# Designed miniproteins, single chains, continued (3): the designs that were tried, part 54

Each design is a single chain, and the fold is of that chain. pLDDT is the mean over its residues in the fold that is shown.

## One batch from the design tools (miniprotein)

Design m9978
Fold by ESMFold2-Fast:
Structure m9978 (fold): chain A 65 residues (1-65)
Amino acid sequence: SPVEKIRELAERIKEALKAGDEDGVGEYLRELLTLIFTTYFSTDEANEVGKLLQEVNKALREYLD
């Protein structure tokens, strides 16, 4: 499912941030955004994706200088 793939990518982004893997963060974020922009979601799926995006954004802010 695209939602499950987005959830997996959100977790990979968080782990890459913890590891200092900037290339990994960039690649996973690019794939995440591509899925979001090229996938049609139900209302419930869109709400879940929105929560995952908020989680990714929070993690990015926590690991930025």
Scores: mean pLDDT 84

Design m9979
Fold by ESMFold2-Fast:
Structure m9979 (fold): chain A 59 residues (1-59)
Amino acid sequence: MTPEEEAYRAGQELRDAVNAGDPEKAAEWAKRLMEALGHPDIADSAARLAKRVAEEKKA
């Protein structure tokens, strides 16, 4: 798989997790997306943001 394919899949899964109100999955896919884009240094920050957004959607 290419990094572009990994990023696209991770982005779709992240969107689905956020729309489903699943903060655990949103955090996981946000980390994978950042790693696939070559930005592992911001992966934890992206995961925390995605988790918050999914929690807001759920509430």
Scores: mean pLDDT 79

Design m9980
Fold by ESMFold2-Fast:
Structure m9980 (fold): chain A 57 residues (1-57)
Amino acid sequence: MEEEIKKLEEKIKELREEVKKGEKDGSMSPLEIEIKEGVIALIEGVLNLLKEKEKNG
């Protein structure tokens, strides 16, 4: 479970870096950036739930 949390944190970081790079390079459309930011927020929500479960053992 802790490793799954770590993997999700790494995935969120990777997606944020992709969005930042795509925005800087102009390789991503504004719509794609907005969609990916929404996906990141959704994954962060799941990550928070998993962190609560970890605290329960």
Scores: mean pLDDT 78

Design m9981
Fold by ESMFold2-Fast:
Structure m9981 (fold): chain A 92 residues (1-92)
Amino acid sequence: SALDELEARAKELAARFPPEDAKKVAQDVEYIKKIISKLSPEVQEEVLKILKEGLAEVAAYLDAGDRAAALAAWGRALTKVTMIYAMEEEKK
């Protein structure tokens, strides 16, 4: 599934960070999985697209050797996902 592919990619990229940052990224991935499971299929597709684009940005920065920019890109993706989740919870 698209979620399984994104989880695998996120774990692959997380392994490229120092251990402390890799652990935080892995924890964020588990939190995102919990969020996605609570969303409607339509909103899940939107969130998966945001994560795919965010992980591509993280990968680009890591390939450039800019770990700080990569962490910032991950933080932006996490913020977008959590904002969408908060907005959907307000509708309930």
Scores: mean pLDDT 85

Design m9982
Fold by ESMFold2-Fast:
Structure m9982 (fold): chain A 93 residues (1-93)
Amino acid sequence: MEKLQAEIDVAIAIINASLILRTGATEEDVPLLEKSAEIVRKNLDKVDPATARAALELLIEAGKKVMEASTDPEVKERLKALIDELEAQLAAL
């Protein structure tokens, strides 16, 4: 049961990251991106490694796009920290 819930949660995070990339990343997407990253982080050990890798790669790409679109230095630093964390998790897979 726990593994199925983790796969569903990570799949939703993948959909969210894909939507951000398709619709044009904006600063308004920051809360959705951060929530999706948290969901993936909590479930990395519970999902298939290929699913984990796909989720991290999409979140990193979406995060970079949102960071490029942001004009707030505080938001950019927060997103950079998030991207650095996601890249470290991807490297550890």
Scores: mean pLDDT 83

Design m9983
Fold by ESMFold2-Fast:
Structure m9983 (fold): chain A 69 residues (1-69)
Amino acid sequence: SLEEFKEVLEKTSLSEELKKKIIEAVEKGNFEEAERLLVRAYLRGLISEEEFEEIAKAFSALVKEKEKE
């Protein structure tokens, strides 16, 4: 769920501004943009590998929920 994804995201070291942008993209159904933001944050070292794996898992579950329509 979005709430579960948000909880995982809130536990990361990402800035509040980035977290808001990612959540907004997800709420708009723009999963491609949300994924780009997450990957770029990882590549910039703003998030650890462990944090990225947890978020990727939550993100995958959320995308799967929306793709069934």
Scores: mean pLDDT 80

Design m9984
Fold by ESMFold2-Fast:
Structure m9984 (fold): chain A 120 residues (1-120)
Amino acid sequence: VEVPAELRALIDAFLASPAVDWALVRELVALVSKLSDEQQLAVARYILGQTADPDPTRAARAAALLRQVGLHLAEKNPELAKKILEELKEFGKTVAADRRPMVEAVAEELEAELKRVEAK
């Protein structure tokens, strides 16, 4: 399953932007939530791959977007969020050492949010 071309273009535009547009982040999260589970996972995998980008600014934006997508899915689709958490943990083992703290931080926040959502 592939990321829809129009959504991929919007994600790439966000990652290339000179400033973080948090309104666009919220819109992207809302658009992702309307996709199938397989497409949402494909989007998460695409953004996760961008955290390895040689441009540290693009990598940081990718981590921020992935964090927002993951936190939203932890509330709306916790089973899919758990799959994304597994992908984050595996990717964190292989990503370059300078990118590892960003990936681990997203994984920690997603794991904490999943525990909060499951708490009574």
Scores: mean pLDDT 83

Design m9985
Fold by ESMFold2-Fast:
Structure m9985 (fold): chain A 58 residues (1-58)
Amino acid sequence: SDAERAAAGARAAAEAGDSAGAGSMWHQLYKLGLVSAEEARAGAADAAAGAAATERGA
């Protein structure tokens, strides 16, 4: 589904260290009604935590 593809894109951005891009994508998914507010917040928080970890690890 389009929601699954979009969520996969947000996760890929987070894995690449683009926490701002991933957060923006999760916010857009919530605005479009493709994910819940809970999922959007969790995804954005996870992306931010991942980016912080990669700053120290790379």
Scores: mean pLDDT 71

Design m9986
Fold by ESMFold2-Fast:
Structure m9986 (fold): chain A 60 residues (1-60)
Amino acid sequence: HMLPDEEDIKLAFGLMMLGIAKANGDTELAKEIERILNEAKAQGKYDEGLERIVKLLRES
């Protein structure tokens, strides 16, 4: 089994944050994280996506 790539680790982190937002009932935060993750996956911009999620969490 190969170690995960950096992109896979960043995606996993984003999914974890999405799960936490959903568990807390923060539907707006969850929607924004989901949108960022979908955009990052579509464009292959995982670094930018993760940075946007971290910024969003800091502002919430």
Scores: mean pLDDT 75

Design m9987
Fold by ESMFold2-Fast:
Structure m9987 (fold): chain A 58 residues (1-58)
Amino acid sequence: MKKIIGKNIKTDQELADLIRKAWENDAVLEATIITKDKEGKEVEIKLTFRKLDPVPAL
């Protein structure tokens, strides 16, 4: 199985690019997103994305 790992993702564009690559390569994406709350405190969110794909397997 192919796996794409993204760390310290701070922009929607970076996340979208990694999701697209995972989708096109039929890979699992493991990503850590850094965002800020209302007080400016950094928060890390871990996300796993995989293509839901029964298509070729039938």
Scores: mean pLDDT 69

Design m9988
Fold by ESMFold2-Fast:
Structure m9988 (fold): chain A 66 residues (1-66)
Amino acid sequence: EAHFNRGNELFNLRRYDEAIEAYTRAIELDPNYAKAYLARSGALMNLGRLEEAEEDRQKYLELKQA
């Protein structure tokens, strides 16, 4: 949760690289943290990393259907 909240703060500051790092830490601590995948996807899209963003979006959808 703390890493996820930090990621959101960094995202709002347009520090997308650091936001991705924070969201990645949240996912490492809880691999089923669906919202963290969705948030990281958004940050990746802002950086033009579209393939990685789609992978995270797909993971989010899988976790929400479980």
Scores: mean pLDDT 86

Design m9989
Fold by ESMFold2-Fast:
Formats: C-alpha cells, sequence, structure tokens
Structure m9989 (fold): chain A 96 residues (1-96)
C-alpha cells in the first residue's frame, strides 16, 4: 500500500504537469493509473479524480467530468478536506 501510494503520488504529479501543458489525453492516462494505485481513502485518490475530471471537461467529456468531481467531493468530505471539497463543489457548479 505505501509503495503503491508513493507511485500514485508521482503519477498524479506527472498527470498535473501534462494537464498544465494541455496534454489532456495524456493527463487522463496518468490519472487513471494514479486512481488505480492510490488508497481509496487518500488525498492522492481524491486529487487524481478531481484533476481527471478537469481533463475530461477540457476534452468535452462533461458526464465523465461530473462523475469524477462528485466522487472527489465524496472522498474529500470523508477526509474532512475542506479545500478539496470547496474546489470540487465549485467545479460541479461551473459545469451545471
Amino acid sequence: EEIDEGVAAILLAIGNLALSKGDYEGAVRLYDKAIELAPKDSRVYAEALLNRGKAYYKLGKKDEAIKDFNEALTVAKRLGDEELQKEAEELIKKIK
């Protein structure tokens, strides 16, 4: 679990770099791997979902983006992460 979480955090960071450079398809692939490896009750898992949703939105995949934002919000609430919760809520509101 610890090794997988560390690898997930690295994949999240590389995915964030891809997203910032406009490589939305590459970002989704990196976030997919981060989500697979991250513990489901971790900040890395929630951030990977939130940022994959951002990439999906840029690709015009609005339904997938909404699904990821809602799952990220659920995880953020469970973690008590008010910053991540607020970001997810704002993204959901902007898409609606």
Scores: mean pLDDT 89

Design m9990
Fold by ESMFold2-Fast:
Formats: structure tokens, C-alpha cells, sequence
Structure m9990 (fold): chain A 69 residues (1-69)
């Protein structure tokens, strides 16, 4: 799906150290599929690597909830 493709691009951006691009792709994925676990995981990881720990924890919690759906 388009959401899966966007979330995968976000994951690749994290791997490349491009955290702002990763956040953009993950947000676009969530606009299409609001319960995409990979997109929430990408947001959590990208914010954590930027040192934005409060934002990272917010998205980590959403990631865990998305895994239950």
C-alpha cells in the first residue's frame, strides 16, 4: 500500500541519518493509515535520535498501541 511504501521510505531515511525526512515520510504514511505501526516506530526512533525524548516517548506509546490493533 502507499502507506507501507511511505513508512518504508521513512525507515530508510532513519538508516541514512536523515531524521527530518524520516519524520515527513512517517507523517504522510499516518495521513493514509492512522494505525500504521512502522510509521509510529519511525517517528519514535527519529525523535529519539534527535534527542527529542518527550516526542519520542509519545510516538513510542502510539507504536505499542498500534501493534495491539
Amino acid sequence: SEAEELARKGLEAVRNGDYETAIEYAQKALEIDPNNPLAYGVLADAYYRQGKWDEAEKWRQKYLEALKA
Scores: mean pLDDT 87

Design m9991
Fold by ESMFold2-Fast:
Structure m9991 (fold): chain A 68 residues (1-68)
Amino acid sequence: SALEELEKAREFLESIPKAKVERVGDDELVVTTTLPVTERIGLVLRLIGDFPELEVSLKGDTITVKAK
């Protein structure tokens, strides 16, 4: 389910040393990261590939992950 994918995504993102993960509401994560822009883009692409039931967006240093 999308909520199960969201929990797995949270565990994965919390393992990244330069990422701060915050839960916003029941179906959304906000990730603030100091990773270089190329690594941020790579992380977004990985999340889209690994978690197809989640909506992933990048704005500056912030990645937003939502259950579809």
Scores: mean pLDDT 83

Design m9992
Fold by ESMFold2-Fast:
Structure m9992 (fold): chain A 67 residues (1-67)
Amino acid sequence: AGEEAKLAQFVAETTGKVKELTEKDIEKGKEYGEKAAEEYPKVKDAILQATERIVKEYEEKKKEEEK
């Protein structure tokens, strides 16, 4: 199914494992999402939205853990 399908799987797995993500994973995911959005124009909006959602969920989780 090519690289586009692997990217979709990566995004889905990352979203499901937000609670297990580290700061490095979020930084890497954000950079990867931006690069992938440029390489895969058909799913660009979906990639960018998924990346931003993952980052937001991570920030909310981190804020709760810092209580």
Scores: mean pLDDT 66

Design m9993
Fold by ESMFold2-Fast:
Structure m9993 (fold): chain A 91 residues (1-91)
Amino acid sequence: EEQEQVQQDLKELRQAYEQGGEEGVRKYLVSKVGDDVVKIHDYILRFVKEDPSLPKVYYLNKIKEGDDSVFKDYVPQEDRDLLRKVVLALE
């Protein structure tokens, strides 16, 4: 299921943060999708209730602003906070 894969990915992100902080998460994402900010953003947008009529930058800006309502309902609050920190650290 897509939800199960998303939850597994979040668990791996949390583990990376526990082991290496923001830098650990960045290294994990680079290992997962490559050292490309666009691909890393696409990976993060998998956790978002994306509307195809809106640009990806819209959701990334909402995450940076702290609007956690853009995330899928099954993403826990602590993981939303982690994803926001990752987006802010990426630039």
Scores: mean pLDDT 76

Design m9994
Fold by ESMFold2-Fast:
Structure m9994 (fold): chain A 69 residues (1-69)
Amino acid sequence: MTPEQLEELERLITRLVIEDPELGKELGELVHKLLQLGDEEAILEVLRLMKEGRWEEAIEFAKERLREL
């Protein structure tokens, strides 16, 4: 993961927290767990879905990925 991708991820989560605090908090907690595990593939997929505005799919993907661990 590049520093630019991490910055974009943080920016998108911050924006979502402002627009929808409950959804943004949930997604932020899931992303934080994926970052702690070093699952770069999962983080990049979440970032892709977030960039497309597919917030619910990003949450569902992150939850399923964490369930497998």
Scores: mean pLDDT 83

Design m9995
Fold by ESMFold2-Fast:
Structure m9995 (fold): chain A 55 residues (1-55)
Amino acid sequence: SEIQKKLDELGELMVESARLIEEHRRANADPALLEQIKKLAEKIEETIREIKKLR
């Protein structure tokens, strides 16, 4: 289903988010990593909106 595909996508984005957050924590606020985290957060928010539209 469309919902299941979007939930799988969200799961992948959440795993990537955890990885980047851990890297940012170790890198002591690297601006490049922070920008990657921001972009990923935007993708997560958009995916959640898409899931809400399908329900």
Scores: mean pLDDT 78

Design m9996
Fold by ESMFold2-Fast:
Structure m9996 (fold): chain A 129 residues (1-129)
Amino acid sequence: EREERVRERARQLLEEAKKAAIDLYNGKDIGGARQVVFRAGMAALDPELALTGAYAIGAIHGVAELNPKGKLVAETAKRVLDFVVEERPDLAEEIRKAYEDAHRKVIEAGKAGKLDETLQELADEAVAR
């Protein structure tokens, strides 16, 4: 039951992150993207959601760098990640690695026009962990 609730929370967060990333890529809902980054950061403080939260933050940060309107979202994502790493020193390396992997993959996918596919792959991978 706890594992089922954790998986459902992970799926919901990643679905919100995917929607926010796509909207942000299209220059829409900057405020919504920032709110999802804050929610992902709070989720990452839970050890069972730390990697899921890190992936969500990294994905949104990556998309934010592909859009001139994304500067405030990118700054928010960086600050939230730094806060999570500071609050979770026990998982700091894993959190940074998950974030950096998602950030890199999303930037590469956005430039190649494959953002939707990559966001779905990242969501599926994060839920499977």
Scores: mean pLDDT 82

Design m9998
Fold by ESMFold2-Fast:
Structure m9998 (fold): chain A 117 residues (1-117)
Amino acid sequence: MVELSAEEAEELLELIEEALRQAGGDPLKAVAILRRLLEERGYSDLKKEIALRLLATVMSALGAARRTADPEAAREEVRRLTRATLADLEKHLGVRMSEETRELLERRVTELVFELA
């Protein structure tokens, strides 16, 4: 069991944001940049997997937000996708998160998606 703290979750989201900005909209380039940044910072294989799954969620949520004309429906879809990813991290990777960490991830992913849309 690995615990993901709110501080660590924020650090991973900052790296995801940097990778997306540097990639200029290219998904494969974003993955490559994120992997490099995580390796340079000495993150474990499990934390790298968490970050890559969060990146995939941000990219999927961004696509959904861009296709949804209603802003409220777009926000709900982003929240749904984020919650599904957090549940998957807990169930399949054995990641533990406090309610504070989950709420931070839901809020920050939503903010990041709408900043990029």
Scores: mean pLDDT 85

Design m9999
Fold by ESMFold2-Fast:
Structure m9999 (fold): chain A 77 residues (1-77)
Amino acid sequence: ETYLKLAELYEKLGQHEEAAKAYEKAGKVYESLGQYEEAAEAYEKAGRLYEKVGLKEKALDAEVKAGLMSIKAAVSK
């Protein structure tokens, strides 16, 4: 939860790259806990912010991770 709150704060401050990094860290934490739906959402937000600041490689990596987490979440139901 701490990384999500930090990411929201960075977004409010216009620190888009820092917000993306914080969402990426949140996704990684959720992934390690098996919370794949929450991980997918965090990685998706990171990807959108990375795309906004022109970091296309990081955006693509986050989008791929979000997709993989969504598949894992679906299979677990």
Scores: mean pLDDT 83

Design m10000
Fold by ESMFold2-Fast:
Structure m10000 (fold): chain A 72 residues (1-72)
Amino acid sequence: MAAELQAEAVAAALALKPGESAEVSVDGLSVRIERLGEKRLRVTATEAEVAEAVKATLERLGFEVEVEVEEP
């Protein structure tokens, strides 16, 4: 579950150009990824744990990641 969401988030982040955004959803969990610059991303999720896991994975790939958690 979480690993599948992370994999989809990585694929989306690598495909996005600066100024683009994409929403990734796996089994009722969703994250929004915005490409803010060449290596800067914003990850928005309703679950803080999910946002943190996606952030950690993207930072490992060399991105600078900002996290926002939206209230349901």
Scores: mean pLDDT 78

Design m10001
Fold by ESMFold2-Fast:
Structure m10001 (fold): chain A 92 residues (1-92)
Amino acid sequence: GAVEEAERAAREAARYGLEAADKGGDAAGGAAAAVAAAGAAAGARIGPEEGVRAARGAARAVEAAGRAGGDEELARRGVEAAERAAEAAERA
């Protein structure tokens, strides 16, 4: 269902954000992106409004990890996954 789709997409965003930051040597940025994405997954279970808000936060955190000298391609994939999480949460 939509909640499971949002949770899966949020976890993909976390993985890409961690990988992007790791390639740039920014472990703290990667950790922040992973936490934000975990929040997105949790939010999806609470309700659509919370899920969408948390997923948008995850997208911003992943994008920031990429900009901080991380891998921009991996960050872009993470942002796309976070956006899919927001869309799925909105349908939940």
Scores: mean pLDDT 73

Design m10002
Fold by ESMFold2-Fast:
Structure m10002 (fold): chain A 70 residues (1-70)
Amino acid sequence: SSAPPSPLERRVFKLILEATQKGEALTPRELAEKLGVSQSAVSRALRRLEARGAVERIPGKGYTLSDRAK
């Protein structure tokens, strides 16, 4: 069994979910700016969410909700 998502992972996931519903992708920079955290912290949260199958990277656009998490 996987550990539950961290508070930062949950906040990142929520922003990506909302952006994906609007047909948008979010970059690590945009997520860091919206959340008031470092890009390094966001990148670690994104790696964990991607490992969970929750988000995927779209080259040139940023991150979206994965089909597995829809």
Scores: mean pLDDT 82

Design m10003
Fold by ESMFold2-Fast:
Structure m10003 (fold): chain A 89 residues (1-89)
Amino acid sequence: GKIEELEEKVREKIEEALELAKEALKKAKTLEQILRAIALILRAIGLELDLELALKLEDEEEKIRKLEELLREAEELVEEAKELLEEVK
């Protein structure tokens, strides 16, 4: 169903962002780059927590809306992580 499809997409984007941020951390050469990579990792963990909280919502429409919001946030995090990874190459 739509909820299950959104949950899987959110999880996939969070996992992608986390792996990109971890790679950026491994390649980071400056303290600023290290701190940015750590911040991205912490944001990914925060999105995992927000996802679990969203899944506990009883109202199906509210749950779908929150999952769609989380998907957008996770996609933005992926882009930020990609940008940092390109900078640390």
Scores: mean pLDDT 90

Design m10004
Fold by ESMFold2-Fast:
Structure m10004 (fold): chain A 87 residues (1-87)
Amino acid sequence: LREEALRLYDEGVAAARAGDAERARELFVEAAKLLIEAGDIKLLVTRISALGILSAAFAFEGDEASAEALREAVRAAIELMKAAGKD
């Protein structure tokens, strides 16, 4: 599950870079669900933080489409974490 979740995060970043915000969001949400199921909240928090930093970097470089896709993914992942419990 952990390796599968990491693969989905990588695919999500690639989709965001390609401008496919909806696919990026779906991939990140699926990855977050797998990490919640595995109980690996440390990795989930680390990946959410990494997506937030990457989003800020894209915005700084003028790639607002990729930045927005990652912001949506971060929001969805945080909502899933809250819904799955407070850990």
Scores: mean pLDDT 75

Design m10005
Fold by ESMFold2-Fast:
Structure m10005 (fold): chain A 100 residues (1-100)
Amino acid sequence: MVPEEAAKLITEGLKALLEGEYEKAIEHFEKAAELLKGTPEEAYVLLNLGEAYLKLGKYEEAIKAYKEAIELAEKLAPDDVGLIKQAEENLKKAEEKLKE
């Protein structure tokens, strides 16, 4: 179960991401990740944090977030194959952008 404060931060982060307010999305997701430290839900937040960094062109930060999301999901929620696959695909995209 996600703490109410963390759930609100995730919702606000997703809204900011949808509205193109990527720096605000990062702030909300960073706070949510801190509250969810060591939980399977942290992996989901890190995936979205990586997306926000990717949208801002912060490819090194996006790569780090995706790698952390994959590691955490493999450790705490290995059956969440969809999250792991999405993070791996987005990691590859971020690595390709960093080379450009």
Scores: mean pLDDT 85

Design m10006
Fold by ESMFold2-Fast:
Structure m10006 (fold): chain A 60 residues (1-60)
Amino acid sequence: MLSKEEREKLIDEIVEYLKKIFPELTEEELELIRKHAAELSDEELLEAKEWVKEEAKESE
């Protein structure tokens, strides 16, 4: 299982990738996404990070 610090870092990485995919997202919307992501399981969080990372690369 991921530690609290590892989960927080993973959520930060997800948010950074989401900013690249959807640059129109506001800080308020990103904060809501962070809160939602904090409710995900460790497995769901890892899957979400992998998905947004690939999506961000493909959009380039």
Scores: mean pLDDT 79

Design m10007
Fold by ESMFold2-Fast:
Structure m10007 (fold): chain A 65 residues (1-65)
Amino acid sequence: SEAERRAALRARIAEAVDLGVAAGLDEGVLLELVRRAGEAIAAGDEEAFERVLEELRRLAAEAAA
């Protein structure tokens, strides 16, 4: 269902945010990325959603290094 699909995508956002928080990413940066991911979900834009999550994971990995 669409509700199950959106719940799964939100769970992926939450996991990526947890990584960013643990890595010490700025709260404003995290909020902006979450906003963009939410917009991508609302638009049904799978590519935009994946790009935002990849950007968040990349920033978290760089901050943790």
Scores: mean pLDDT 84

Design m10008
Fold by ESMFold2-Fast:
Parts: structure tokens; C-alpha cells; sequence
Structure m10008 (fold): chain A 61 residues (1-61)
């Protein structure tokens, strides 16, 4: 599925740069699209840990 492909892309991006808050947020969105809400929330929290002012990640939790 497109959501699975995006999840793999953003996971690889995080492996290359663990400080990439945007990649954590987008990985959360991909997991949400896959119906995995627990993993999505974990990635949204990861995005907020790197960028506490990320309003979109806060709204998604």
C-alpha cells in the first residue's frame, strides 16, 4: 500500500538522521493510515521530543 511504502521511506530517513522531527511526524501519519494508532502515537511523541512546538504532532495525539 502507499502508506506502507511511506512508512518504510520515513523509517529509513530516521535511521540516517535520528534528529529528523519531520520524519517522525510523517512516520506517525503513515502508521495512522495503516490503522496502527499505538505506533502512530509513539512516533508523534518522538516528533514532539525533538520539536516540542510542533502543533500538528500535538493535535494528532
Amino acid sequence: SPARAKAEEYAARIEADPQDAEAFYNLGKAYEALGNLESARAFYRGALALDPDNAEAKAAL
Scores: mean pLDDT 84

Design m10009
Fold by ESMFold2-Fast:
Structure m10009 (fold): chain A 88 residues (1-88)
Amino acid sequence: MREEILELAREADRLIKEAREAYEAGDYERAIELLKRTIELLKKALELAEEAYKETGDEEFKEIAEGLKKQIEATEKKLAEAEAKKAA
């Protein structure tokens, strides 16, 4: 469970870095695709963290879930910025 959450978080971090590189290169379409995939991975990690908290009562999973929610919000903001650039 912790390992699965960590694996999803690491993959999301990798995709965020690729999205930044694409954005800086002016490839907004690729940046959008990568950011959408990042959000999907973070949402899956969030579901696992929330389930783990319900099953174990371990506050560590609640803290992980809160951190993931903040990362999702930040990534959704970056997605909106990239979509605005592509539309312009």
Scores: mean pLDDT 86

Design m10010
Fold by ESMFold2-Fast:
Structure m10010 (fold): chain A 60 residues (1-60)
Amino acid sequence: GPLSARGFDPAAVLHATHLLLVEGKTREEAIKELVEKFGYSEEEAQRIVDLAERVAKLVE
């Protein structure tokens, strides 16, 4: 990807950002959805949500 991001799908970051900003989900809810719906490990889901939280706070 343009950020040389390895180990996760950019679409997952966008989805997690949508969950946080539009759906009003918590960090735990976003992590759970990434693990259960997308098959990410908990560690991968946590890193994806960390990036999504930073994006969400920036655009507020």
Scores: mean pLDDT 74

Design m10011
Fold by ESMFold2-Fast:
Structure m10011 (fold): chain A 96 residues (1-96)
Amino acid sequence: NEEESEKLGRELFERALEELRELGLENALAGLQSSMARNKPLVLGAILAIVQIAETHGIRTPVYEEAEEILEEVEKVSAEDREKTATEKYEELLNK
């Protein structure tokens, strides 16, 4: 469901942005905001952007660790299943 994936992807981006604001990581915050400006985020797109910012800026915070963990699971499946797997894994984390 694309609408559900868009909603969850946006929620994931908003959680990551809030975490960066609270930590005062201004350059990482600007980078993530720029990623959001290009496309409406699905969960996989959000995860890829968050992991890229984490790797670039050396970020090791809860939301960024969640994104890295989901990406590891996503990389184990075929390309056409990656968005569904990302959405399912993120929903599982929210329900913990």
Scores: mean pLDDT 79

Design m10012
Fold by ESMFold2-Fast:
Structure m10012 (fold): chain A 61 residues (1-61)
Amino acid sequence: KVDELIAALKDESPEVRLQAAKELGELGDPRAIQPLADALKNDPSPEVRAAALRALGKIAS
């Protein structure tokens, strides 16, 4: 569910956060827009930030 994936964006594991960002992008639910924007700005992993940017692009399409 979207809420579970949004929670996973704050996980300790960058692999879990990366997977959550990808799945949120595939679901296209606009509830994920602000959490993904926060991850794009604040996540320490450049790979997670890149995934958040791609996910936002998919949702905004």
Scores: mean pLDDT 84

